# Ledger of designs, part 18: designed miniproteins, single chains

Each design is a single chain, and the fold is of that chain. pLDDT is the mean over its residues in the fold that is shown.

## One batch from the design tools (miniprotein)

Design m645
Fold by ESMFold2-Fast:
Structure m645 (fold): chain A 66 residues (1-66)
Amino acid sequence: MKLTDEEIDAAVLELAAAVTLVASKRIGNKESEKYAQKAIDYARAGDLEKAREWLKKAVEIDKKFE
């Protein structure tokens, strides 16, 4: 199988967003859960720019709880 840089970036973003979603669910942070889910959805759609934006928002919320 041929993996492009874009496909690798999408897979990495999806995985990072999925991990963030699991963490947010465990904490009970519904806002971060929604943002992480959006990041997964955009990564799967190939919209890497929006995937990164929503992932950053989810991570930024999680940082406030550390």
Scores: mean pLDDT 77

Design m646
Fold by ESMFold2-Fast:
Structure m646 (fold): chain A 72 residues (1-72)
Amino acid sequence: SLLEKFERLLEAALADPSIPAEVKELIERGLEELKANEGDREKQLAVVSRLFSEMDALDPAAAARAQAILDA
């Protein structure tokens, strides 16, 4: 599920000191928004899209790493 993937993403990000704190905060906020919109696929996909857009603006390399974790 998207929730399980985002939980894994947050754990991986928190364990990695090279990931900026702002990116970790975005992932944590994204997970909370996904939980709030559980059962609403359209809203969950909008949250994911916005989160990756915001991450890419802050750190494209961190966004690419996050995408790889979600795709696994």
Scores: mean pLDDT 80

Design m647
Fold by ESMFold2-Fast:
Structure m647 (fold): chain A 109 residues (1-109)
Amino acid sequence: HMEETLRRLGRVGALTPEQAEAVGESLADLVKRTEGPFVAAALSDEERDAILAAMPHVVAEKEVDGVRIVVGGPDLTPEQAQAILDALVKGVREGDYERAAAEIERLTA
């Protein structure tokens, strides 16, 4: 189910390894290029660790179906990051993609 969870996260605007590969970059490079708040979906501890090394402002993370969801950015409080993470996880599990997308848009706008 990892592939399905990753696809759902990508649909709501999370940065994915597939998007990074499409532009010839790593997921960590794609995250580093993001100027403000971000949501990223990593498939491995190696990718997750690379994101943390590139972006020291990571504030919340959770694993769902083997996918590591990382929410971070210089302007986020831990409470805001956790709320976004919880909304994303709930939206992915329940199929409420519009709500999850709205949370990411509020984060990245």
Scores: mean pLDDT 75

Design m648
Fold by ESMFold2-Fast:
Structure m648 (fold): chain A 74 residues (1-74)
Amino acid sequence: LGEEVLEAARAAAEALLAGDEAAAREALGRALEAAREAYREIKESKDEERREELLRALEEADRIVREAADRARA
């Protein structure tokens, strides 16, 4: 799941940097869905290591998308 969140974020970043608005919207939607699933696992999991791993993946995904969006606007 963490890797899926990162994969979706990277796809969204690539689409944003390429200037493909349709692909970017689709990839961002996929990233949001993966992020929701990760947050659900964080809430339901009693495993601290798994929760920390998922939180790190979400933080990294957020950074990837924000940096790409900033560069696409420049």
Scores: mean pLDDT 79

Design m649
Fold by ESMFold2-Fast:
Structure m649 (fold): chain A 136 residues (1-136)
Amino acid sequence: MNVNPDAWDAYTPNERAYLEAIYPQLTPDEQQFVRDLIVSDYYRKQMGVKFVPTEEFEARLRAIIESKPDFALAWNELGNVLKNQNRLDEAEEAYKKAIELKPDFAQAWNNLGVVLKNQNRLDEAEEAYKKALELN
């Protein structure tokens, strides 16, 4: 995968290994999405700002999901966009879809925990966080 080495600072070693493993199996459009996502996440982590506008990014995610509904990463990122808009019920559904497609998706479990906590569903949030911690 051809991305700036520093862009990986937004990702854990396991998340990086997962992205590098799936990347050769993706279509060119999905590969471009993964590259754009890594760059966007890097700048978000370093500067607290996404360079891609939220509406444009949501539209791209929905187009990818329409063409490839089994792309767990796109569902997780849709959940992130919806959560940031305080659309918590829709974010929960998107994260649950990501987990359904990839049950070992630690990021999606952690993100589900955040959404459940924000809804004051503390016991359910604790279980989601425990699941995220059990995953490599």
Scores: mean pLDDT 76

Design m650
Fold by ESMFold2-Fast:
Structure m650 (fold): chain A 64 residues (1-64)
Amino acid sequence: SALYRVTLLSLPAVDLGSGRIYEPGETLVLRDARLRSDGVLTGTDVATGNPVLLDASSARIERL
């Protein structure tokens, strides 16, 4: 599956497994990323194995 580097620009991301909040300015790598019709990006953080949720319009997303 493709990997995506996500750089948070203005809104946080939420780790749904731990409840951790990733703050603007942080970066994470997602696998199995899916964009919802409402603009929410979901995927699995490769570092933690946890599902993560963020606003795609507030992030820079790069396919690795």
Scores: mean pLDDT 87

Design m651
Fold by ESMFold2-Fast:
Structure m651 (fold): chain A 59 residues (1-59)
Amino acid sequence: SAEEAARKAAEGGAAAGAAGMPADSSGQLTYVEALEAGASREQAEEAGREAKEGADRAR
């Protein structure tokens, strides 16, 4: 559940990055979204990092 929430947040952040959101902003937004969805701090940090990487990889 928490892991799935973090994964979904990371996917959303990566998609936002692909649409033009700066990687740093995508990562930070994903971190907050994951925490709001019930992910642990550690999982939220990982999700944020994945979103940032995904955004950077897209463009």
Scores: mean pLDDT 73

Design m652
Fold by ESMFold2-Fast:
Structure m652 (fold): chain A 66 residues (1-66)
Amino acid sequence: GPEEFLRALTERAGGLLIEKLRAEYPDAESISYRVIDAETIEITVVVDGKEYRITVTLEEFLAEVA
């Protein structure tokens, strides 16, 4: 249904964004994302044992993979 489609789209976009971020930050220990709510995505990047958190809107998140 529509809910499954939106979930699959968000998951796919997340995978593409992680690939792009790994290419841009090759020295990062880990890069991950988490869906906070329907409109908010949190991206976490760990570099040199330090954790950096970036909050983006779903619109911005989808635009990054377009």
Scores: mean pLDDT 71

Design m653
Fold by ESMFold2-Fast:
Structure m653 (fold): chain A 58 residues (1-58)
Amino acid sequence: DINELVKKLFDLIDKNSPWEEIEKLLDKIAEKAGLSKEEREEAKKELKERIEEEKKRK
């Protein structure tokens, strides 16, 4: 279920998990959702920025 994967994705972000784990989960979500390579790249960029902001706020 995509919704369960999305919840797990946010959990990994909140726990400051390694980018490699987050990227793998994002790729699984993108594959199930039928996202294009461009959409995947955009999502990865946005996610990286969010993670960097979270780390800077700590």
Scores: mean pLDDT 77

Design m654
Fold by ESMFold2-Fast:
Structure m654 (fold): chain A 91 residues (1-91)
Amino acid sequence: SEALIEAAEEKIKELDEEIVKLLLEAREAAEAGDYEKAIELLEKAKELAEEAYKKAAEALAADPELKALVEKRGEAVLKGLEEKIAELKAA
């Protein structure tokens, strides 16, 4: 339904905006040599991404194709964040 699509779009948009903000702050902290702060910000972004993509997927239970797309996007975002956190922890 249109309402389900709109709800999913709003959740994805809110998540993307907040994650982008945290990623920019993490980059700035890393550039300043504050890797501990950068890791903390990335871990926070990961937690927000995990929760919000899970909620978006749950909202799309009636649309399995759109749910699968949201789940796939969430997996990609979480993997990218995990890889960046591991990279900074190794530094």
Scores: mean pLDDT 77

Design m655
Fold by ESMFold2-Fast:
Structure m655 (fold): chain A 59 residues (1-59)
Amino acid sequence: MSEEQKRAMVREVLEKGQSFAEVARKYGVPQSTVRRYVKEALEEEIKRGMELIKRGVAS
């Protein structure tokens, strides 16, 4: 699956408040796949936030 489709699914859940079931139906993927992508995206956001905090302290 393309990175663009992965990002679109994550946005549907996080920004538009769509359920995993609705997004899974729209993109023709299992709910578990949507859940994994959302989890991975949230983990990346947390990681980036932590790095930005470290840069602020280091500056």
Scores: mean pLDDT 74

Design m656
Fold by ESMFold2-Fast:
Structure m656 (fold): chain A 114 residues (1-114)
Amino acid sequence: AAVAVRDAFASELPEILRAVREINPQKAEEVGRLAAEMLNALNAGDFDAAAQHAYRLGKVVAEAVKDVNPELAERVYRAGQRLAEHVKNGDPEGVRQAAREMAEAVRKAAELKR
């Protein structure tokens, strides 16, 4: 279960990091660190710790997006909450969907900043 949850999140992570970096390079570094902590917790089979890192990650991404578009920031925040919930429950499909929603919202914010 932990491997599938890890792989689901890892599949969307490069797009999230790329889009956040276009908006705010400083926040992208923080997101990358939180993602690494989340992946390490999943490798240890610690879904509760991974979920806490996912909550924090979603908040940091939302903060980066808020200066560009508050509505997209709210979408990111909700996606981050769903991501943490699905991580805690060991649900790979829910993790993939939530991470994809986050990636889409951040990408739209990056496009608006151009």
Scores: mean pLDDT 87

Design m657
Fold by ESMFold2-Fast:
Structure m657 (fold): chain A 73 residues (1-73)
Amino acid sequence: SREAALAEFERGKAAYAAGDYEAAVAHFDRALALDPDFPERAAAYALKGEALKKLGREEEAAEYYAKARALAP
């Protein structure tokens, strides 16, 4: 559901702010799985990319930046 996706997105942002980048990625993945079309999905892709970059997973980060950009106006 959209509400469940938004809740996971908020948990992902909290994990990112706490420096728990692996948990942030997992929460953003859950948000996107629960509702791939939720309004904040572009931000979820971008923040997942940033978390992946913090983890040294730069090639994967680039893929998620591209997904976020594709959804930008």
Scores: mean pLDDT 85

Design m658
Fold by ESMFold2-Fast:
Structure m658 (fold): chain A 69 residues (1-69)
Amino acid sequence: SMEEEREKLFEELKEKLIEAGLSEEEANKIVDMLKSKNLDVETLKNHIKNLEEDPKLAAAIMKHELSKA
């Protein structure tokens, strides 16, 4: 289902954020922020892809978005 796919993507996103050097607390805050935005599956996949390609830059952008929320 879409809900199961979204749950898996958020779990993968959290894991990638931690791999990029974020604390579990920071990663959870970013995931919760993204959940509040009602992002579609394709947007979530793009965030994961960005973290795979350039983890430091992608994590920094998401931290910046969190600071504005």
Scores: mean pLDDT 81

Design m659
Fold by ESMFold2-Fast:
Structure m659 (fold): chain A 55 residues (1-55)
Amino acid sequence: SPLQQLQQVEQQLQDLALRLGTEDLSPEERAALEAQIQALSEQGRRLRAQVEQQQ
């Protein structure tokens, strides 16, 4: 369901944010994580809209 997918995306975003804040990352690794966060944030926005439409 879109709600379950949204919860998974939100968990992944939290995990990536924790890594970004706690790991000693190279500039390339940091840029890759930031790009992944942007992609997941966009996916989360679309899933949230679907959940709201179903309620």
Scores: mean pLDDT 82

Design m660
Fold by ESMFold2-Fast:
Structure m660 (fold): chain A 55 residues (1-55)
Amino acid sequence: NEEELEKLIEEYAEFLSKTTGIDKEKAYKALLEQREKDGDEETLKQLEGFLEQAK
């Protein structure tokens, strides 16, 4: 689901910005590049795992 994946990328970018001090825009761009490299299915699994552990 395209919209679900984009929402998770946005949430994770914001999480990284708040917890590590990385600029949200930079984090978001890096996640989009990773998504293009790994594909939607793999990126979704990774983000779900990271967000679950972070919460």
Scores: mean pLDDT 75

Design m661
Fold by ESMFold2-Fast:
Structure m661 (fold): chain A 65 residues (1-65)
Amino acid sequence: MDREKAIELLRQALELTDNPEVKKILETALKYLEDGDFVNARAALREALKLPTSEEVKKLIEEAL
């Protein structure tokens, strides 16, 4: 996982998603990435992918993984 690229992709996903549960998980993942905690960041992103959201948001999350 490239931290800088992942942060950029997740910020785009946050802008596109209307699901407040997905937004909360993506914000949590961004905090983990800022702290260098890639294990917990990846776990949060995998949980976000289980929730209903657009295909564009899912693609951004998958690219961030």
Scores: mean pLDDT 81

Design m662
Fold by ESMFold2-Fast:
Structure m662 (fold): chain A 56 residues (1-56)
Amino acid sequence: AEALRRQLEEARRQLAATRDWARKHWDPETVEYVEKALDAQLRRLEERVERQLREL
């Protein structure tokens, strides 16, 4: 459980860093697209992690 929570926190941290980098280096349209895609992926990951934690 603890290891899984740490991995999720690390993923969130990496995604935040990627968004900050993209905002500085890519055009606004591409940034908007990428941010929406990353948010959707993270939400799916969080739902799966929560489901697994409830079964432990």
Scores: mean pLDDT 75

Design m663
Fold by ESMFold2-Fast:
Structure m663 (fold): chain A 70 residues (1-70)
Amino acid sequence: AKELLEKGIEALKNGDYEKAVKYFQEAVDKLDGEERVEALRLLSRAYQKLGDTKKAIEASVEAAELQAKL
């Protein structure tokens, strides 16, 4: 799971935002708790870089709702 976050962050740094979204989506599916919140925040950032404002907001809201329950 941490390896998926690391690969996603590398893709994000390299400007490969579509690849970053894929890795962060897989991380969200496999992680729970605070690590899932971090994955959702990174997913939101990757969507923002792609210009997908709706999906970026959806991921950000899900992260905030999950953090409020922790």
Scores: mean pLDDT 82

Design m664
Fold by ESMFold2-Fast:
Structure m664 (fold): chain A 113 residues (1-113)
Amino acid sequence: KVEKIKELMKELNEKIVALLREAGMSEEELKEIEEYLNLRNESFVKALELLEDDPEKAKELIKEYAEQLKDDVRSLGERLKRELPERAELIDKAEEEMLKLIEEFEKKALEIA
């Protein structure tokens, strides 16, 4: 179960990075985002493995992970619009798509857990 969730997390991260690249984020900033997402994934997976015998707590952890990631995406979108106001429409579109991907991840991960 944890391995399938890891695959979903990797796919989500790759799609988030691609959307941020389309929104105009630099390759240097994208690398920092990738490193941040990888560290978050490692911490989440370790916590999820400790809940192997507690599916209800595992589902709570998945929901918390998704909400935290959505908050981070919204905060990043606000920052990018401040720095690149001419790209506000592209940034808003990327944010909407990232939020949808996170919701899809949450739904699929909860079905596995």
Scores: mean pLDDT 83

Design m665
Fold by ESMFold2-Fast:
Structure m665 (fold): chain A 83 residues (1-83)
Amino acid sequence: MISDETLTGIRETALSEDPLEAEIGVALAAMALSIAKLAKDAESLEKLARALEETARESKDPEVAERLRELAEEARRAAEELK
């Protein structure tokens, strides 16, 4: 299961005012999604989806917000498929 500390780190990095740090945050979110999908961890996928949806709403960068929303939707879909 993905830790709450890891999710907080991803959120803080993706919300960075530094464009490179924000890009790293999105990349970390994508890696966490891939790991949770491979592990078939529905709980981690649900937690990740919620965290990324919240982070996307708080993002001031429209491109970062869109990418985070896409990752959240993918996490939701993956969790639904596992049930």
Scores: mean pLDDT 84

Design m666
Fold by ESMFold2-Fast:
Structure m666 (fold): chain A 74 residues (1-74)
Amino acid sequence: MLKKYTGLVPARPRVEDAEAAARAFIEEHEAKKIVLRDTATGTKTEAETPEEAIALVGELSAAGHSASMTLYSE
């Protein structure tokens, strides 16, 4: 069974800071699947790659929205 890890990536004034936090969380776990949730709207997006997940966190942070990131790993 895949292990599930969920973490909050808060919105930052600099999108690069939010992207760095997301990258660190992904690198802590060998993710096979990544799901992002916009905490302001509740919208869920499945990222096909770590880079897509990081970019989505940056976009949400630019809008002032925090992301809930769920990683599925072994």
Scores: mean pLDDT 79

Design m667
Fold by ESMFold2-Fast:
Structure m667 (fold): chain A 57 residues (1-57)
Amino acid sequence: SKYDTLREMITAQNKTNEEIGRELGVDPQKVSEAMAAVASKAKNLEDLADLVYEKLF
């Protein structure tokens, strides 16, 4: 699923926002904007993945 792919990429911390966007079929700029909007509010990387997913989908 797109959620599982996003969670794996974010928790591994080995992908750029451009690569994340490409894998999910989402504009990389939207990925960057979602990351910036929620990064300071996330409790951990799993929470970050959940918050980013909610912003993108």
Scores: mean pLDDT 82

Design m669
Fold by ESMFold2-Fast:
Structure m669 (fold): chain A 61 residues (1-61)
Amino acid sequence: SEDERIRRSIESGERAIETGGPATLRAVRHELEILLEKTTNPELRERIEELLARVDARLAS
C-alpha cells in the first residue's frame, strides 16, 4: 500500500540519519520534504516531521 511504501521510506531515512554525512543528510531532508507533501496519514506525517527536525539538528552541528 501507499502507507507501506511511506513507512519504508521513513525507515531508510532513519538509517541514513544514524551514519550519514552532510551530503547524505541534505539528500534525506529533500526526500523527506517531498514525502511529507505526498503523505496524508497523520501518524506518518508526524514521524516525517520528527525526522526532518533530527536531520536539521544534525546539519546544524
Scores: mean pLDDT 84

Design m670
Fold by ESMFold2-Fast:
Structure m670 (fold): chain A 65 residues (1-65)
Amino acid sequence: SELEAALGFVDTVFAHAKANPKMTKEQIIKSLDVLLDTFSKMYDEEVYEEIKKRIEAFKEEVLAE
């Protein structure tokens, strides 16, 4: 489904960002905010809300470390 493909893309971006030790927490958060803004324009509200939850969960993970 389109939602599963979008979540898979988000997971891949998270993995790459987290694996890069040169990225600061602030830079990772800013990158995630850009994804939120981009996806809000690409998907309907139902699909976007699920993507938003996944991205927000990753933001919480980054801030906790």
Scores: mean pLDDT 81

Design m671
Fold by ESMFold2-Fast:
Structure m671 (fold): chain A 59 residues (1-59)
Amino acid sequence: SDLAVEFLVRFGGLSREQAERVVELYRAGASAKEIGEALGISEKTASNLIKGIEVAESL
């Protein structure tokens, strides 16, 4: 199971498809701005999701 995807679905309020896309872009090295533009969300929201992925991956 992908812990980062599960974290974003359960605590980030994302659909599984959105969570998988965010994790994919993050692992490809995309910036918060690029992730925000790809999902139609703000750069600030994307930045917070990235921090959530980093916390989940540190567990």
Scores: mean pLDDT 82

Design m672
Fold by ESMFold2-Fast:
Structure m672 (fold): chain A 59 residues (1-59)
Amino acid sequence: AEEEVELLRRVHELVVVEGRSLAETARELGISVETVRRHLARIRERGVEALVAEVRALA
């Protein structure tokens, strides 16, 4: 879904690009720290563009 794509991009932007903490990112996005950690792990393993392509292919 498009909302998952935006969430993945925002997690990458806040944590990887801006260097924000997981807790700060969770507060900014209104999600749990565990959810941020799961998305970040997927981004680190596969890359944000590959994940975006996969999510969109399933939508």
Scores: mean pLDDT 78

Design m673
Fold by ESMFold2-Fast:
Structure m673 (fold): chain A 68 residues (1-68)
Amino acid sequence: GASTILDELLKEFQSDPNMSASRVGDTTVTISTSLSHQQQIGLTLQILGDYPDLSAKLSGDTLTISAK
């Protein structure tokens, strides 16, 4: 389910030294990144394309991924 996908994404992002990821409740992962704005947009679009059961929002340097 979406919760399992969020747990897997959390582990992947925590393995990247350019990202700081945390779990917020049962439905949301928040990621802070030192990537460029263009790379942050690319990451957001990739998540939206790869995970149709998830939503993603970029606000400043913070990407928020939530279960639909």
Scores: mean pLDDT 77

Design m674
Fold by ESMFold2-Fast:
Structure m674 (fold): chain A 80 residues (1-80)
Amino acid sequence: DEAIRQAALEYLKKGVEELMKREDWKSILDGMAETLRELAKVLGPLATELADFIEKARSLSKEEAGKLLLKMAEELLDAA
């Protein structure tokens, strides 16, 4: 199961890297936060917390946003 977790983390890292290469990364984060806020009505506080975190990342520089999103991805994978 360690190999599966490492593979999942690698795919999450690649996903964050690809997102940060986009010129429209802020608009993508806005859409993700809006979707999570809607899902929070069903999924509860975790979705609200993730939406708040993404909105914070959006307010940062591209480099800092990438670091914050990667940290979030690692924490979510560890919680799974």
Scores: mean pLDDT 78

Design m675
Fold by ESMFold2-Fast:
Structure m675 (fold): chain A 55 residues (1-55)
Amino acid sequence: KVKELAEKLGISEEEAEAYILAVEEGLSGSEIAKKLGISVETAKLRIVKAKEKAE
């Protein structure tokens, strides 16, 4: 699912994963950052990039 979404939208798998966590699971940027072991700013950037391509 993550790989298919990334290929469909032309984004990275990391961006697709952050998007799924935000949109389908309703996680905040802080929760996604904690789950993925990245900074909150990186999590927010990945979500924004994915939304720009998806929406």
Scores: mean pLDDT 78

Design m676
Fold by ESMFold2-Fast:
Structure m676 (fold): chain A 70 residues (1-70)
Amino acid sequence: SEEIKKLEKAIKDYETSLQNSRRLLADLEAAGDTSPLAETVRLMVRAMQDSNEYLIEEYKKKLEELKKKE
């Protein structure tokens, strides 16, 4: 199914984005920058991580439902 393949690709793309954001956050922590700008960037990155995790779970649920219909 093309829909299944598209969802699997979307999940993988979001998982890659999530891994990249985790690496960025770790790099920011390693730098030890506690400036207000750095804290703002950390908050934005964490919000992006939450959004990506939500989308991954939502697409995984859709994928499971589609596999049950086929």
Scores: mean pLDDT 82

Design m677
Fold by ESMFold2-Fast:
Structure m677 (fold): chain A 79 residues (1-79)
Amino acid sequence: SELVARLAGQVIRIIGLRLDGKASEEVYELVKKGLKALLAGDYEKAIEYFEEAKRLAEEAGDEETAEAAEEMIRLVKQL
């Protein structure tokens, strides 16, 4: 339950960053793909998508979105 709540918190954070125009649509689409993989039980695919989201955010200088994506990776690894 705590891991799920923390994952939801990072998703809400990224949605907020997207609404503020800070996170790109490409990063948001990668996060959505990662969440779909996570819901399907494909943790390896989820991590791959979140790693790509982090990489793209880092290239864009978007440290807040990169940090949120890294935290999601850490939380998935604890499942």
Scores: mean pLDDT 84

Design m678
Fold by ESMFold2-Fast:
Structure m678 (fold): chain A 86 residues (1-86)
Amino acid sequence: SMENEKKVEEAKELLKKAIEAAKEGKYEEAARYWAEAQELLADTEMTEEQYKELEELGKEFVKAVKENGEEEFEKALKKIVEERAK
């Protein structure tokens, strides 16, 4: 649906923001954007093409985290997950 297409577009923007934040060393922001994108996609039906686009962005994000601060991102992500569970 058009609504699902918009959710995919929003998730792509969130992933792009996560990549930018990771490159800037803003790991808590990167973790937050990543988590928001995952939540949005959990209830979103995707085409094969949309899935591939998101997979490519996910790979870029992982590369940015690995090259800039993998341990810092992992700690930030655990903190964000814990706060959201409360």
Scores: mean pLDDT 79

Design m679
Fold by ESMFold2-Fast:
Structure m679 (fold): chain A 100 residues (1-100)
Amino acid sequence: MSPEILRVEVALTLAIATASIALQVAKKRGDEESVELAQKVLDHLTAASEAVRAGDLEAALEHLEKAIEYAEKLKEIDPELGELILKHLEHARRAVEEAA
C-alpha cells in the first residue's frame, strides 16, 4: 500500500471515530437533531472509506464534502462537537486530495 493511501485510511479512521463519539454524546444529551446530523456525517465518512478502498478518490471527495456540510449544520447547534468533527474532516479531505 502506498504511504499516501495509508495516510488517507488513518485520517478517515480518525474522522469516523470522532463522528461516532459525537453521535454517542448527542444521544446521551437527547438532542434528536444533533443525532441525525452526526449520523449523516458518519454515513458519508463510511461511504468515503469504501470509495477509497475501491480506488475512487473522486467519489471519496464528494462524500467528504457532504460530511462537511452536515458537520457545519451540527456546528450551528453544538459548536464544540461540530468544530471537532470539522477539523478531522478537513484533515481527511486534504489527505485524499494529496493522494489523487
Scores: mean pLDDT 85

Design m680
Fold by ESMFold2-Fast:
Structure m680 (fold): chain A 100 residues (1-100)
Amino acid sequence: MKEKAEKEEYEKVLKEGEEYAGRLGRGLALLLATQTSPLDGRMIGGGYEAELVAKIRAATPEEARKMTEELKKLADEYGPLTDKLAAEAEAAKAAAEAAA
């Protein structure tokens, strides 16, 4: 009985982790696409989502749970930041256009 409940919880954690990784990857791709690496000058982004998903799937149930909680915190933290930056950029463009 306990093992069945643990497996069900683990599957839920994996699904949530994959969902958060996908959401975070999209958000970070937008953020990082505006940043180039100072080392090679290439666009930073892409692959991060796939790397996170691979790590969650390769992790033990306990590690997957911890990673999912960390991804949730990052998604919650980065989501409002990306929204705020997008809104500020749009407002700045609108103000510049109105002033012109």
Scores: mean pLDDT 61

Design m681
Fold by ESMFold2-Fast:
Structure m681 (fold): chain A 76 residues (1-76)
Amino acid sequence: SVEELIEKLNSSDSDIVNKAAIELINLGKDKLEEVADQLENSKSLIGKSIAAILKGESAGIVGNKELLLAIVDLLK
């Protein structure tokens, strides 16, 4: 579920965070409004950044550079 993926964004393991971010972005392509709203309400900085990217807004700072690059590659 989206809630489980949002919980994984708070992991200290970057591999878990990256996989959760990828799954959230893929879900957001099909259900943009639902996924983006849940990410914004998560209070996670990474979650808010993913929501902004999905909406085509200026993304805030993502604290993990590897995650940011993975997100950019997914949007190509």
Scores: mean pLDDT 66

